# Ledger of designs, part 83: designed miniproteins, single chains, continued (3)

Each design is a single chain, and the fold is of that chain. pLDDT is the mean over its residues in the fold that is shown.

## One batch from the design tools (miniprotein)

Design m10872
Fold by ESMFold2-Fast:
Structure m10872 (fold): chain A 68 residues (1-68)
Amino acid sequence: SKRLSDKEIEEILRKFFDELEELKKKKDSEGMLKLADETTLYLADNTGAEDRDRVTELYEKILKEREK
């Protein structure tokens, strides 16, 4: 399988947060859990163990940007 670049991971995470916000507005708790599970599995399937810190750093970066 093709290893995801930082740009591809960032794009996936930004899309995840945008879709999560829409589901929050709809009060769709089941959809939110499904989205989190699907995103986690996709990232796990398309990254290696060595990419774990990289994914975490990008997640934290985007989360901090959204809190401001």
Scores: mean pLDDT 80

Design m10873
Fold by ESMFold2-Fast:
Structure m10873 (fold): chain A 68 residues (1-68)
Amino acid sequence: SLQDLLVRIFLHELEVLTEELKSLSEEERKKVLEQTRAAMEKVIKEYNLSEEQIKLLEEAFEKMEKEV
């Protein structure tokens, strides 16, 4: 489905972003994390993602936050 494709793309982008964030300052990392969370919430709402899809995105986001 389109939703499954969007989730897979977002999961991949979060992995790439995790490595990119390690090269940024603490202030820049906070801003990017806030923007990324807002973008994720927007996708969840606009595409009416399932509970399982939301959980995958939330777990990936939490993992990114812990690694940075």
Scores: mean pLDDT 85

Design m10874
Fold by ESMFold2-Fast:
Structure m10874 (fold): chain A 69 residues (1-69)
Amino acid sequence: SSAEARRQRAEQRLQGVIKAGDIYIEQKVGDGKSLIKLGKQVLKEGEEAGVDQSLLDKLREKIKKIEEL
């Protein structure tokens, strides 16, 4: 279904942003403010697409860690 395809795409995007966050925390490469902004947008998209709470929580924790740097 189109809804399932949307959810899968949102999950892939969420995982990509989490990985980018890990790289930023370890290597300080890139703009943390832009990454936080993107992360919040992707989090909202994931919530609307019905992504599992566990994956949404992982992104929330990653954004929080970057904000605390």
Scores: mean pLDDT 86

Design m10875
Fold by ESMFold2-Fast:
Structure m10875 (fold): chain A 59 residues (1-59)
Amino acid sequence: VDSKLELAYSLFIKGNSQQAVAILKQILEDEPDNVAARFTLAFILTLEGKTDEAEAVLS
């Protein structure tokens, strides 16, 4: 639905996790209730070992 969400996912699979996280945070600033963006961000943070940050996103 949002091209930014697709771009973030593409960056993640290319190994640019930091850029993917940045775009996902931008989406959440515009749409704090965007469930897909929140779950995707938490998933990437968990894979990077940043579990505390992932918890904060899901709260």
Scores: mean pLDDT 79

Design m10876
Fold by ESMFold2-Fast:
Structure m10876 (fold): chain A 69 residues (1-69)
Amino acid sequence: KDETIERLVKALYQALQAHPEGFKLNVDAIAKGLGVSKKTVYEALKRLEKEHDVVVEYVDGEVFIKWKK
């Protein structure tokens, strides 16, 4: 679980570096694609926000990730 969360945090951070304007993702699609629970995806998003200058905006089933500027 923790290793999966760390890998997802790293992948999301790299995606944000590739898309500096921010990007939108569907939590259900990510959870199904990776074979993890939606709760695990939300835990990774909270960790990303805590460890980096990133803002995560939560919308039902969807999330927008952007730099904290």
Scores: mean pLDDT 77

Design m10877
Fold by ESMFold2-Fast:
Structure m10877 (fold): chain A 72 residues (1-72)
Amino acid sequence: MEAYEAELKALLLAVPGVDEATAQRYVDASKRYIEAVEKGDEEARKKALDEMNAILASLSPEAQAAIFRGEG
């Protein structure tokens, strides 16, 4: 869990235009999304997904694809 958060944050910081605060917000939203899916909380899941989508819209398509696929 902790290693995943650090690696995801590092990946986001490598993207031009992403600062540390933005990377941390995405990590936090990603964690909330996973937790909401596991709990079946549709409202929390939708809110986290909306925040993640807003951040991803500011990233390059290549960075977005890497985040969604992870290691391929």
Scores: mean pLDDT 72

Design m10878
Fold by ESMFold2-Fast:
Structure m10878 (fold): chain A 80 residues (1-80)
Amino acid sequence: DAARQAAEFAREVAEQHLNTGRTLAEVNSAKIRKELEKDPEAVIKRAVSEANARATGMALGKEAGEEVLKKGEKEAEELE
């Protein structure tokens, strides 16, 4: 299920950030803990939104790349 995969991905990203930045997270652990205690769903939603924004950015990047390639081919044709 797409929803389950998205949630699992968001969890993986959160775990990776916690593991990689454990030392940095300790400095802001109080803030992170307050957010988790207040609304753990909000923290999860934030991670999902970040993942979705990243996926959208990648898709837009691909389309922009294809447009640049099309323009390059047209320019090569004009130089012939």
Scores: mean pLDDT 60

Design m10879
Fold by ESMFold2-Fast:
Structure m10879 (fold): chain A 71 residues (1-71)
Amino acid sequence: MEIREEIKKLLDELSKVAPGDREKYQELKNKIYELIKKMAEEVKKRFGIDPEKLTPEEAAELAGTWLVEEE
């Protein structure tokens, strides 16, 4: 699915952000959060969690574990 590919790309970009570039780091986390909310049905089916109840930080961590590890 294209949304999963985009999240994986954003996670890769996040891992390459220079230490101290807080603006870019926050921007990428917010983009991941928006995409995770678009995948709400899959997140609910897999984890039983409502993405709207997650913080952007929690959503990015969930995406990293879920999509990078191909679980």
Scores: mean pLDDT 75

Design m10880
Fold by ESMFold2-Fast:
Structure m10880 (fold): chain A 114 residues (1-114)
Amino acid sequence: MDQLKREAYLLEKLTVDQLELILREMPEAPEEVREMLREHRESEIGSANEIPDMSLEEIADKLVQDIKDQEEIRKKILEAANKSNKEMRDEYFQIAFSLDAEIAQYRRLLEEIS
């Protein structure tokens, strides 16, 4: 439990920084990937403020969609890793590992509100 919490703590900042690095190195990266990064940043700011009334079902639906989107990004990162040089491959695998931890946190939240 504590080990997962430590990994989750480092996750958000590492994932954001590493995704920015990947997007910078992949000029043809889909606009959807940039949009997800923007949503991640807005979510961090928004969660510090009062959030409008959202139903439990709306939150659950959003988490389900977020999980699917993160799994798709993870797949694309692993495909990029297989095509990259040794140094970049290690960075891509680290990003994929960070995404695995993030997906696990979303699944835990979904289970708690179910």
Scores: mean pLDDT 60

Design m10881
Fold by ESMFold2-Fast:
Structure m10881 (fold): chain A 82 residues (1-82)
Amino acid sequence: PLEEFLKGYDEMLEQFKNGMTPEELREIIAENEELVNGPPTPENAYASGKVAAAINLLDLLEHHTREEVLQILAIRDEYVNK
């Protein structure tokens, strides 16, 4: 479950970097609501990771532009990949 969660989380960050809009992030949250509240399967853990990333991105977008959020993600990538 943790590996699948992290996979879903990371894939959402990559999709956001590749042009995913705030509207699409909200759709991901809505579409995965049942999976997030379902049994602890690998598929549901993956969905939970996607939703967590979407929520975090929308939270950043509350006080930052898309460009600023992309800069924040680039800085995080530098620290994680060392």
Scores: mean pLDDT 80

Design m10882
Fold by ESMFold2-Fast:
Structure m10882 (fold): chain A 77 residues (1-77)
Amino acid sequence: MKFVLKTLDGSEREFESAEEALNYIVEEALNSKGPVSKRIGIALRAIGLLLDKEYLGKEITQEELEELMEEIKELEK
């Protein structure tokens, strides 16, 4: 199943998998303008979702990905 995220520049990107979308979120969080602690926190939450999928078989939802992107956008303010 594919995922679509609105990026920090306002464009939309389509991802072939939740893993691809979460990798993008990790990179965007670590490269954002916010405090290091907040950037790392968002990246760790994204990694946590990847681990839950890998080891617990938990489904990653579009809503969870959008929540992480909103936190990164808040840091850019």
Scores: mean pLDDT 79

Design m10883
Fold by ESMFold2-Fast:
Structure m10883 (fold): chain A 94 residues (1-94)
Amino acid sequence: SAAFREAEALLNAIAAALAALEGDEEKAREYLRKAAEALGAEDAVEEVFEEVLREGREIREKLEAGEISPSEAIREAVRVGMDAFNRLAARAAA
């Protein structure tokens, strides 16, 4: 069903952002590809991936500098993943 595909895409987009936070670029790309495949938006993967990596790195740098807590870093990574999901969904709808 469409609801299961959207749930799969959302969870994979969040996993991609968490992998980016951890510095695992290969896993971030693979999770984002799975999210895009579930939505039919594979053509948007590279654009969205660059943004996920950039934001994940910014969160990691703040965490390493002691500017945010680990819990705040996770919440920000979830936001990045949700934003990535919304961008992929918008591209699929176009």
Scores: mean pLDDT 89

Design m10884
Fold by ESMFold2-Fast:
Structure m10884 (fold): chain A 104 residues (1-104)
Amino acid sequence: MTAEELRKQAGEYYQQGLALYQQAQAQGGDKDLLQQSRDYFLQSAKLAEQAYKKGDKRALPLISGSYYNASRVSKQLGDNETAKKLEEKAREYEEKERELREKV
């Protein structure tokens, strides 16, 4: 896959993660839907990281957004240690995006 194709697929997984998260919230925090939402956000982050490694810097906000949302879902699942690690990853990629914007 090209970097652009990986970023587009990551975006699709991100949107699916958002839809499942919204459905989980509407159903009072359904744990199965939260777990599925987290899995989609994590897959989005992995695909976006691959796009970034192939040179698509436009993947950076998608990586940070995906890890941040996966962290939020993990916290709702009571998985506070995983949530902390994912938030740290999100902040790392936010910092990379900030540095790249300053160099342009």
Scores: mean pLDDT 86

Design m10885
Fold by ESMFold2-Fast:
Structure m10885 (fold): chain A 68 residues (1-68)
Amino acid sequence: VLELQQQASQGDQKAVEQLKKKAEEAEKAGDYLSAVQYYNALSRALRAQGDEKGAEEALKKMGELMKK
């Protein structure tokens, strides 16, 4: 997760795509702990790239999953 987040933060769009895919797969599998970690990593990577909307969407998703 951390390595993929660092790559995404540096502008690697494939890493951003992988973080999003892993977050969605974990959420679909009911693995909310892993999903929260991936959405948190995604939000930080997107914010580092200046994608404020994407970062906020990921943070909102993380917050929803943390309440489950």
Scores: mean pLDDT 77

Design m10886
Fold by ESMFold2-Fast:
Structure m10886 (fold): chain A 68 residues (1-68)
Amino acid sequence: SAAEEVARSLAAAMVAYARRERVLSDEEIQALLEMFRALLESRGFPEALIEEVVAELRRQLLAERAAA
């Protein structure tokens, strides 16, 4: 769906931001995930999609940290 595509594009942008700014500590990852969840909630995304995309973003951020 268009909503899923937009949410995943936003998640990819957050990963690129974290990589550029080196935002990879546990505290920084948690803050970024909370900010991202709040953004999706404020824009009226379905809860099930928010849970899926936040979990995917967390997985990607942890992979970036492991590769750093």
Scores: mean pLDDT 80

Design m10887
Fold by ESMFold2-Fast:
Structure m10887 (fold): chain A 79 residues (1-79)
Amino acid sequence: MSKEELIEELEKIMERPLPEELRKRLLALDKSVLEKLKILVQTYPTILRERFLEEAVEVVENKDESPGGLKVLEMLKKA
């Protein structure tokens, strides 16, 4: 599955198109990270999925070493 196909599956899970800026940021991530984000986002209620996805992308991009950021990175590592 390509990165584009994974992002299209994320849009289906979110039941809405992703903002172009967020889609571009997702395309810059490693395919393995996108696969893990797809798994993790499905564990959240629909109304919280977009917020989780935005927060998780920011953590991965910024290599956020805060306690919250490290927790998200650990979840991604285990997914």
Scores: mean pLDDT 74

Design m10888
Fold by ESMFold2-Fast:
Structure m10888 (fold): chain A 97 residues (1-97)
Amino acid sequence: MLEEAEEVLKKAAVELSKEYDEGLVNLVMGAIIAALRGDEELMRKAVEMALSLFPAEEVKETLEALTKKVKEIASKEIAELVEEAAKKVLKIIEELL
């Protein structure tokens, strides 16, 4: 299940990078993957890097867009798992503002 969630995230990130900044999409994807793995330090570092390079609103919009893309291509179970990880990433974004 975790490996399937990571593969779906990578696929969603490739599609989203056609419309959004590839670097930001990859940082947000990395933060979600870290959250899925329970790596809170890596998740925080990815969020800090994103916020150092991009406006907070753009980081939040990219997180929402990536989560939405996962919901379009994944099973409900995988989509819910990614959505919970994305909520943890959003909490760190809000704490660092």
Scores: mean pLDDT 87

Design m10889
Fold by ESMFold2-Fast:
Structure m10889 (fold): chain A 84 residues (1-84)
Amino acid sequence: MVQELIERAEELIKRAEELGKKYPQLEVLTQQAMGLAELARDLALQAETADPETQQRLIQAAEELIRQAEELLKEAEEKAKELE
């Protein structure tokens, strides 16, 4: 569970970074998505060493941040297609 969240967050960070380098005009969206994904990764990493109750809260928070990052990245990817 926690490892999957870390992997998803890292994937989003890479996608946002690559998209932002290719389309600088989308920097605001890609930077926002990357920031949320980085925070989600940090919370998931903290969850690995937390007590069970704290771990559950950190996992829920990380999942919510990943969902927000995914939505922003989808918006950025959609706009990138219009720029070609």
Scores: mean pLDDT 85

Design m10890
Fold by ESMFold2-Fast:
Parts: sequence; structure tokens; C-alpha cells
Structure m10890 (fold): chain A 84 residues (1-84)
Amino acid sequence: AEEKVKELLEEYNKSLKQMEDLLDKAVSAGDAKRVEQIVEGLKRTSGLFVKKFKSLDSKEAKKVKKQSEEKIKKFQEKADKVKA
């Protein structure tokens, strides 16, 4: 049902925002180890959401996968800045 996909998208976006806030705090603290843990956590969480979307709507799952890949890239760029 379209409603379930919408609910799952809201949950996914909320999780991404919370992880981004945690990343920004770790970056501000200069905690490279914590930053890497958050990036790894994002990869795991994104994989779980893609799998959940795939059970509901394969097209939406592809969009979420692409969004996740872009977000992971952005998180990794922030992580690399802490090392520089």
C-alpha cells in the first residue's frame, strides 16, 4: 500500500537526519573513530531500509538505494575532512 511506503520513507528520512546530526557532532569533536563508526552505521541502516522497501515496492527501493548511496558519499566526504 502507498501509505506503508510513505510511513517507511518518513522513518528513513528521520533516521538519516539523526545520523547526520550525530556525524556533525563527532566532526566538531575531531573524533575520527566515532565518525567512521557513524558512516558504517549509515551503511548498515541504509541496507536494512532498502530491503524493507524492496518487500513493498521495488521501484521505491531503487530510489532509496540511490538516495542512500548519495548520503553515504556525503558522510564519507565529511569523515575524510576530519583526517585532513
Scores: mean pLDDT 82

Design m10891
Fold by ESMFold2-Fast:
Structure m10891 (fold): chain A 58 residues (1-58)
Amino acid sequence: VSQEEIDELAEQLGLSEEERQEYVDAARGFAKALGLPDSYIPDLVYLFLDTELLAKQR
């Protein structure tokens, strides 16, 4: 997953730059807890944002 794809999802959700950073921080913490390298952070952020978008569709 690219940073551009993540930024597009965040924009669709109407997230501020500060809110986007909160998702990145959450993904970083999750990756660390699971022993995953930082390279997985973008994939986790994408998953979180995609799930949030789907939840808003009911």
Scores: mean pLDDT 78

Design m10892
Fold by ESMFold2-Fast:
Structure m10892 (fold): chain A 84 residues (1-84)
Amino acid sequence: ALARAEELGARARRLFAEAGGDEALLLRGAAELAEGLAAKAEAAGDLELAEKARRAAAEIRAALDAGDLAEARAIAEAFTREVE
């Protein structure tokens, strides 16, 4: 379960890198994937990963709402490194 969640995170990062120009859309997708990872981690009993994933999703969304794509990207990249 967790290995698949890590793969999902890596896939999100790969899609983000390839889509060039749709950065806000990809970062929104990254936040949604982080929320999905949080739900899976919680179901697996990994409360630390679930909390980190929920926090990452919330912070990415907050940065996007503020129009700070650089901040949203930095949060997504940092979170991806922690779950790989």
Scores: mean pLDDT 75

Design m10893
Fold by ESMFold2-Fast:
Structure m10893 (fold): chain A 66 residues (1-66)
Amino acid sequence: MKYKATVDIFLIDPVTHALTPQPAIVIEADTEEEARKKAEEAVEKAREQALSQGLRLQAKITVEKL
């Protein structure tokens, strides 16, 4: 494994704008592009789940070489 993608997710209450941090998702891949793609897929899935609960989602993807 050459690259690690860390996905930091915050749920946002649309009324109070309070941020609730979620456990980070860690993805490892042989290429930076693959790591980013998998991280973006994880963010999309999390966003859909948040929207179903009436919440907004803010996500940060960080890709690091191992």
Scores: mean pLDDT 81

Design m10894
Fold by ESMFold2-Fast:
Structure m10894 (fold): chain A 55 residues (1-55)
Amino acid sequence: DLIKRNEEAARLMREQAEKHREKGSPLDLTIAGLLEIAADTNEWVAERLREKEKA
């Protein structure tokens, strides 16, 4: 299920972003920001796939 895989990827990316944010180095904060963007992208893909299933 591609929708569930994208949702799970987003969840894992958010969890990793939180861990990097806790470390607080400039590199870790940059990685956290990139992981948040990747999570948002995976959630957007899942939403688009849900829209297609309703059509």
Scores: mean pLDDT 83

Design m10895
Fold by ESMFold2-Fast:
Structure m10895 (fold): chain A 61 residues (1-61)
Amino acid sequence: PWLTVTDEEHERQQRLSPEQAAQVEGLWVDLEARTQGASDDERARLLADFRARVTAILDAG
C-alpha cells in the first residue's frame, strides 16, 4: 500500500514525465487485459513482472 512508501517515492511519481506516465499506464492496461481469466499463479507472475517494470521506468527517469 502507498502508506508504506517514502515521501521520495511520492515525489518521484509526481515528477513523472508524460512519456514515463504513458509507459506505466500502458503496462497497467496490458496487466488488466492479461489477468482476465488467468489463474492465481499466472496473476502473481504478471503482477510481479508489472512491479519490476514500473520500478525500472521510475529509476530510469
Scores: mean pLDDT 71

Design m10896
Fold by ESMFold2-Fast:
Parts: sequence; structure tokens; C-alpha cells
Structure m10896 (fold): chain A 68 residues (1-68)
Amino acid sequence: MSYEELIKTLREVAEQEKNPVLRETLLSLADTLERWLNDPSTPQERVDLLAKAMARLLEDRKGVKVEV
């Protein structure tokens, strides 16, 4: 999965999330990754770490393993 697909998938999962706190958290994480991808000062290692954390969060929501 690309980082752009990961951001899109998290936003789609957030739209279907019943818990408003968790919905805001998912949207915030997607927005943070998008900003870091567009910020050349953000180290690639931080982008990769956030993307992996978001992939684990998607695994919990979909019940299937997600790799980025």
C-alpha cells in the first residue's frame, strides 16, 4: 500500500467510525502523515514510523494484516 492509499483508507475508515473521539484521531493521523509527506524537513524515518503505526491501526479496524 502506498502512503497516499494509506491516508485515503484511514479517512474512509474514519467516516464509518461510530466513536467520535476515534474518528477525530484517525483524521488527525491521516492529516499529519499528509503534511509530513509534503514537508521536506520531516525525516523519512519519522514518516515510515507513522505510516507503520497507521497500518497497524487499520489492521485493528479491518481485522486483516496491512503492509505499507
Scores: mean pLDDT 76

Design m10897
Fold by ESMFold2-Fast:
Structure m10897 (fold): chain A 88 residues (1-88)
Amino acid sequence: SLEELVKAIEEAIRKKYEDLLNKYQTERDKLMKEVEKLSEEAKIYALFMDRLFDKNLEEALKSGKDIKKATEYAKARVEFLKRVILEE
């Protein structure tokens, strides 16, 4: 009957919409995970640089350098390593 044909078409359209939504959700999840991964790598790099500065500052202070000289020393060490890792 015409009524059964209409119902069959509606069901087919519904299934196509559900499949499309599932594909979009999967793609979104993949993209979100990739963005999160890149963000975590950037955070690790920032934490590494901060820790490196702190360690060099602590060592300079322990060696009897004043705060100004210790800070200049720590900055020079971080900048040297940034050049070696990122530019050289």
Scores: mean pLDDT 78

Design m10898
Fold by ESMFold2-Fast:
Structure m10898 (fold): chain A 61 residues (1-61)
Amino acid sequence: SAAELAALRAQLVATLKEISAINDEIVKTGKLTPEQQARLNELKTQYVALKAQIDAAEAAL
């Protein structure tokens, strides 16, 4: 549904925003902490899954 697609897109935007914020902090500090690395790996996995779900939903329209 359009509502489901909108919800998936909102989740994708939130995921990308968090990735961007962590990357900005890494650039600012010049350091990547183990906690940041673990979170980035989790977010990248979520991004790939969300992108696949969005692509499938859009192809069904």
Scores: mean pLDDT 86

Design m10899
Fold by ESMFold2-Fast:
Structure m10899 (fold): chain A 82 residues (1-82)
Amino acid sequence: MLREILARERSEEEIEEAKREAIERAKAVVEDGLARGLNPGSIFAGGKLVAMGVLLERGISEYTPEVAKEVDKYFEKLLAEK
């Protein structure tokens, strides 16, 4: 209720900032996981979960699929280069 009302007032700038923060935190989780030699599946899941958490905190969880695609693309590219 209250969170839904607040989300309706989100500006495009707030949405872009939240998406950027979600992606940056997900990238940090992926890089840390790879540096520690964690299982790729666990790294992938952790990155997406962190991104979802940021979007939920900002009240824009509707952008989760879009952010998840960017995290997936980054993860695939990083694995192809490493």
Scores: mean pLDDT 72

Design m10900
Fold by ESMFold2-Fast:
Structure m10900 (fold): chain A 75 residues (1-75)
Amino acid sequence: MKPLSPLQKQIQEKVAELQALLARALQEGVTPEELAEFKRLVKELKELMEKDPDISEENREAAIASLEAALKWLE
């Protein structure tokens, strides 16, 4: 019933942004520098989600798995 917190909404928006960037990178290719930036951003999001106690266990696991999949693809 209650809406998502601003922090949770920001996390979801960042995940969507990463997916859009990944789609573009897949078509155009990425430089090593851009790859490093994506990897850093993914790790930062993972840490933020891990620290947020308001995120349900299911949502946290799903989000972390998604970020790990993106990170593995970028590696």
Scores: mean pLDDT 69

Design m10901
Fold by ESMFold2-Fast:
Structure m10901 (fold): chain A 84 residues (1-84)
Amino acid sequence: MVTNCFLSVLQSEPDKATLASKLDQAAASLGFSDVALSAYVNDLEQLAKRLVQIQQSAGANVFLNALQAAGVPAATIAKLQACI
């Protein structure tokens, strides 16, 4: 399940707060400016679920490009891409 894979990636990140902030920037660039993903830094399951919904809405390539533009680490993007 993509959601469980995304959750595993998020759980492995050493700086979850900075990652969540960058994910907010990526989501806003895709038109999801009403979503405060940083609010889910203490609820990684909800963060993972919301990221999967954004990825499914935007498409994998558009989603991954938005993460790169927001400055999400290349290693993190590669792990998320492996989930898709």
Scores: mean pLDDT 79

Design m10902
Fold by ESMFold2-Fast:
Structure m10902 (fold): chain A 83 residues (1-83)
Amino acid sequence: MTIDASASDEEIREAAREVGEEAKRNGQATLYVVHKTEEDREHVKKIINQVAAELGLAASFRELGETTEVTFTSIDAALAQQA
């Protein structure tokens, strides 16, 4: 799933929740965020971290220029991979 950082806070939260629910089912899911500014990137990261915390997920961020790759991982799945 890809979302633009210029989307509303509600749209960003909805996208993050949809991808987060997929991560809960499959152990991991990825969301791509397109942003033009560092300010937009940090704003989206804040919303994503809030949603991840609410859903009991870990969120990892990889910066790819004007796109940030967000990976949601189930904490239970991450712990199982270490065993």
Scores: mean pLDDT 78

Design m10903
Fold by ESMFold2-Fast:
Structure m10903 (fold): chain A 57 residues (1-57)
Amino acid sequence: SAALQQRIQKYYDEKVAQIQAQLDKLVGDDTIEAGVQRVKLAVELTVELNLLEKKAK
C-alpha cells in the first residue's frame, strides 16, 4: 500500500541521516581506527539505500 511505502521511505531516510551524522563526527580524524569506522558506516549506508530501493519496487 502507498501508506506502507511512505512509512518504509521515512524509516530508511531517518536511518540514512543517522549514519551520515556518525560519519560527520569522524571528519578530521586521521587515525586508522576512524578510517575503519568510516568504511563500516559507508557499507551500512549502502545497505540501507539498497533496501529502500528494493522496498520501493
Scores: mean pLDDT 73

Design m10904
Fold by ESMFold2-Fast:
Structure m10904 (fold): chain A 82 residues (1-82)
Amino acid sequence: GSDIKLSEEEIAKIKEYFNVFDVDGDGRISVSALPYLLGGALKSAGINPTDEELEALKPLVDTDGDGYVDFEELLRFLSSLL
């Protein structure tokens, strides 16, 4: 879906979900947490992805391959999807 842009409200919701998984407050989450975070964020945007679709998103978000995702990487990815 390239016809939807992230609003400030959607960004705030994504940040809220991100902070739930960023338990150490270091500004990064494990790639293993991505399907759960993305599932919650996308459902809040009215999108119902499958578990398989969520799993396939991991390598597309973790572009530097360090096994972690920061908030900016997540926002860039979601903006490219929506």
Scores: mean pLDDT 71

Design m10905
Fold by ESMFold2-Fast:
Structure m10905 (fold): chain A 93 residues (1-93)
Amino acid sequence: MDDENIKKGEKLRSQGKYEEAVKELEKASKDNSDALTLLGDAYWDAGDYEKAIEYYRKAASLGNRDSLINLATLYYLLGDDDKGDEWAKEASK
């Protein structure tokens, strides 16, 4: 079930349909780190950096390495080099 929602979310995000992508990804398990990472990606693409950070932190707490890298990159883009360095260090472990 999660795999189907993730596939639908990825396809919708690739089409720029970020609101629809979020709805499909939210149907996946709350503990599914891949779905949480893609939720972060969808919010980042929509320009909602606060929600992107929230979902990447959730995915990272479940061990998702891509979310650690994305958190570091997003903080650097926002000009927070100290937090970017913290998350980059976690991604390198």
Scores: mean pLDDT 81

Design m10906
Fold by ESMFold2-Fast:
Structure m10906 (fold): chain A 78 residues (1-78)
Amino acid sequence: SPEERLRRIGEEADKLGEELKTAKDSQIPELISRFKELLKEAETVLEELRAAGAPEDVIRYAESLVNYLKKMIEFLEK
């Protein structure tokens, strides 16, 4: 379901955030690529949730996740 996919994307984002804390400059391009793939998935899931009329708290979580991923990519791309 979109809700289960959203949960997995959130878990993946948390793992990437932890990897970022110890990442070397040489690892940043791969992390950017992984964040961009998660962002694409998160945006797709958000659209599906909105189309399905998912609860407001679920929509807000998905929007927060999309915003987090966008901010991380922005931060990593100097």
Scores: mean pLDDT 86

Design m10907
Fold by ESMFold2-Fast:
Structure m10907 (fold): chain A 70 residues (1-70)
Amino acid sequence: MSRDFSEEEKKRAIEAFRYSVENLDVEEIVRKQEEAVRAGDRPVALGYGLAIASKEQGLSEEDIIRFINS
């Protein structure tokens, strides 16, 4: 996974993560991630991927945001 994002791209990844964790189940997030990958939207695809990992592994929002901003 690429960590080389601009500040705007990191913000978009975080927004996609938060939106998906709050509003979507894992199956819906997988579909949205596939759509983002198809659209070439790498930051949003990363956000959705991390949301899946958060739901499966119990990673905190703080840990995810720290990862995106690294």
Scores: mean pLDDT 79

Design m10908
Fold by ESMFold2-Fast:
Structure m10908 (fold): chain A 73 residues (1-73)
Amino acid sequence: VDADVLAAMRVAGEALAASPADASLEEKARAIERALREAGFRDVRVEVRGDSLVITFTASDGRTVTVEIPVSA
């Protein structure tokens, strides 16, 4: 697994854990987006796709990385 993916998943997971349980998926997406940008990730985008969050960012080597996280309602 790519080190950038592991780092992004850690940051996203911490942001999700810090979000209120009753927060909307959109609110959770914004929290993850903010946390990743604060951690220094570039070109961060987080989209709600059904019951999942799709995270896109530019890795340290210039590659575009996309990660999908299924989240409980």
Scores: mean pLDDT 78

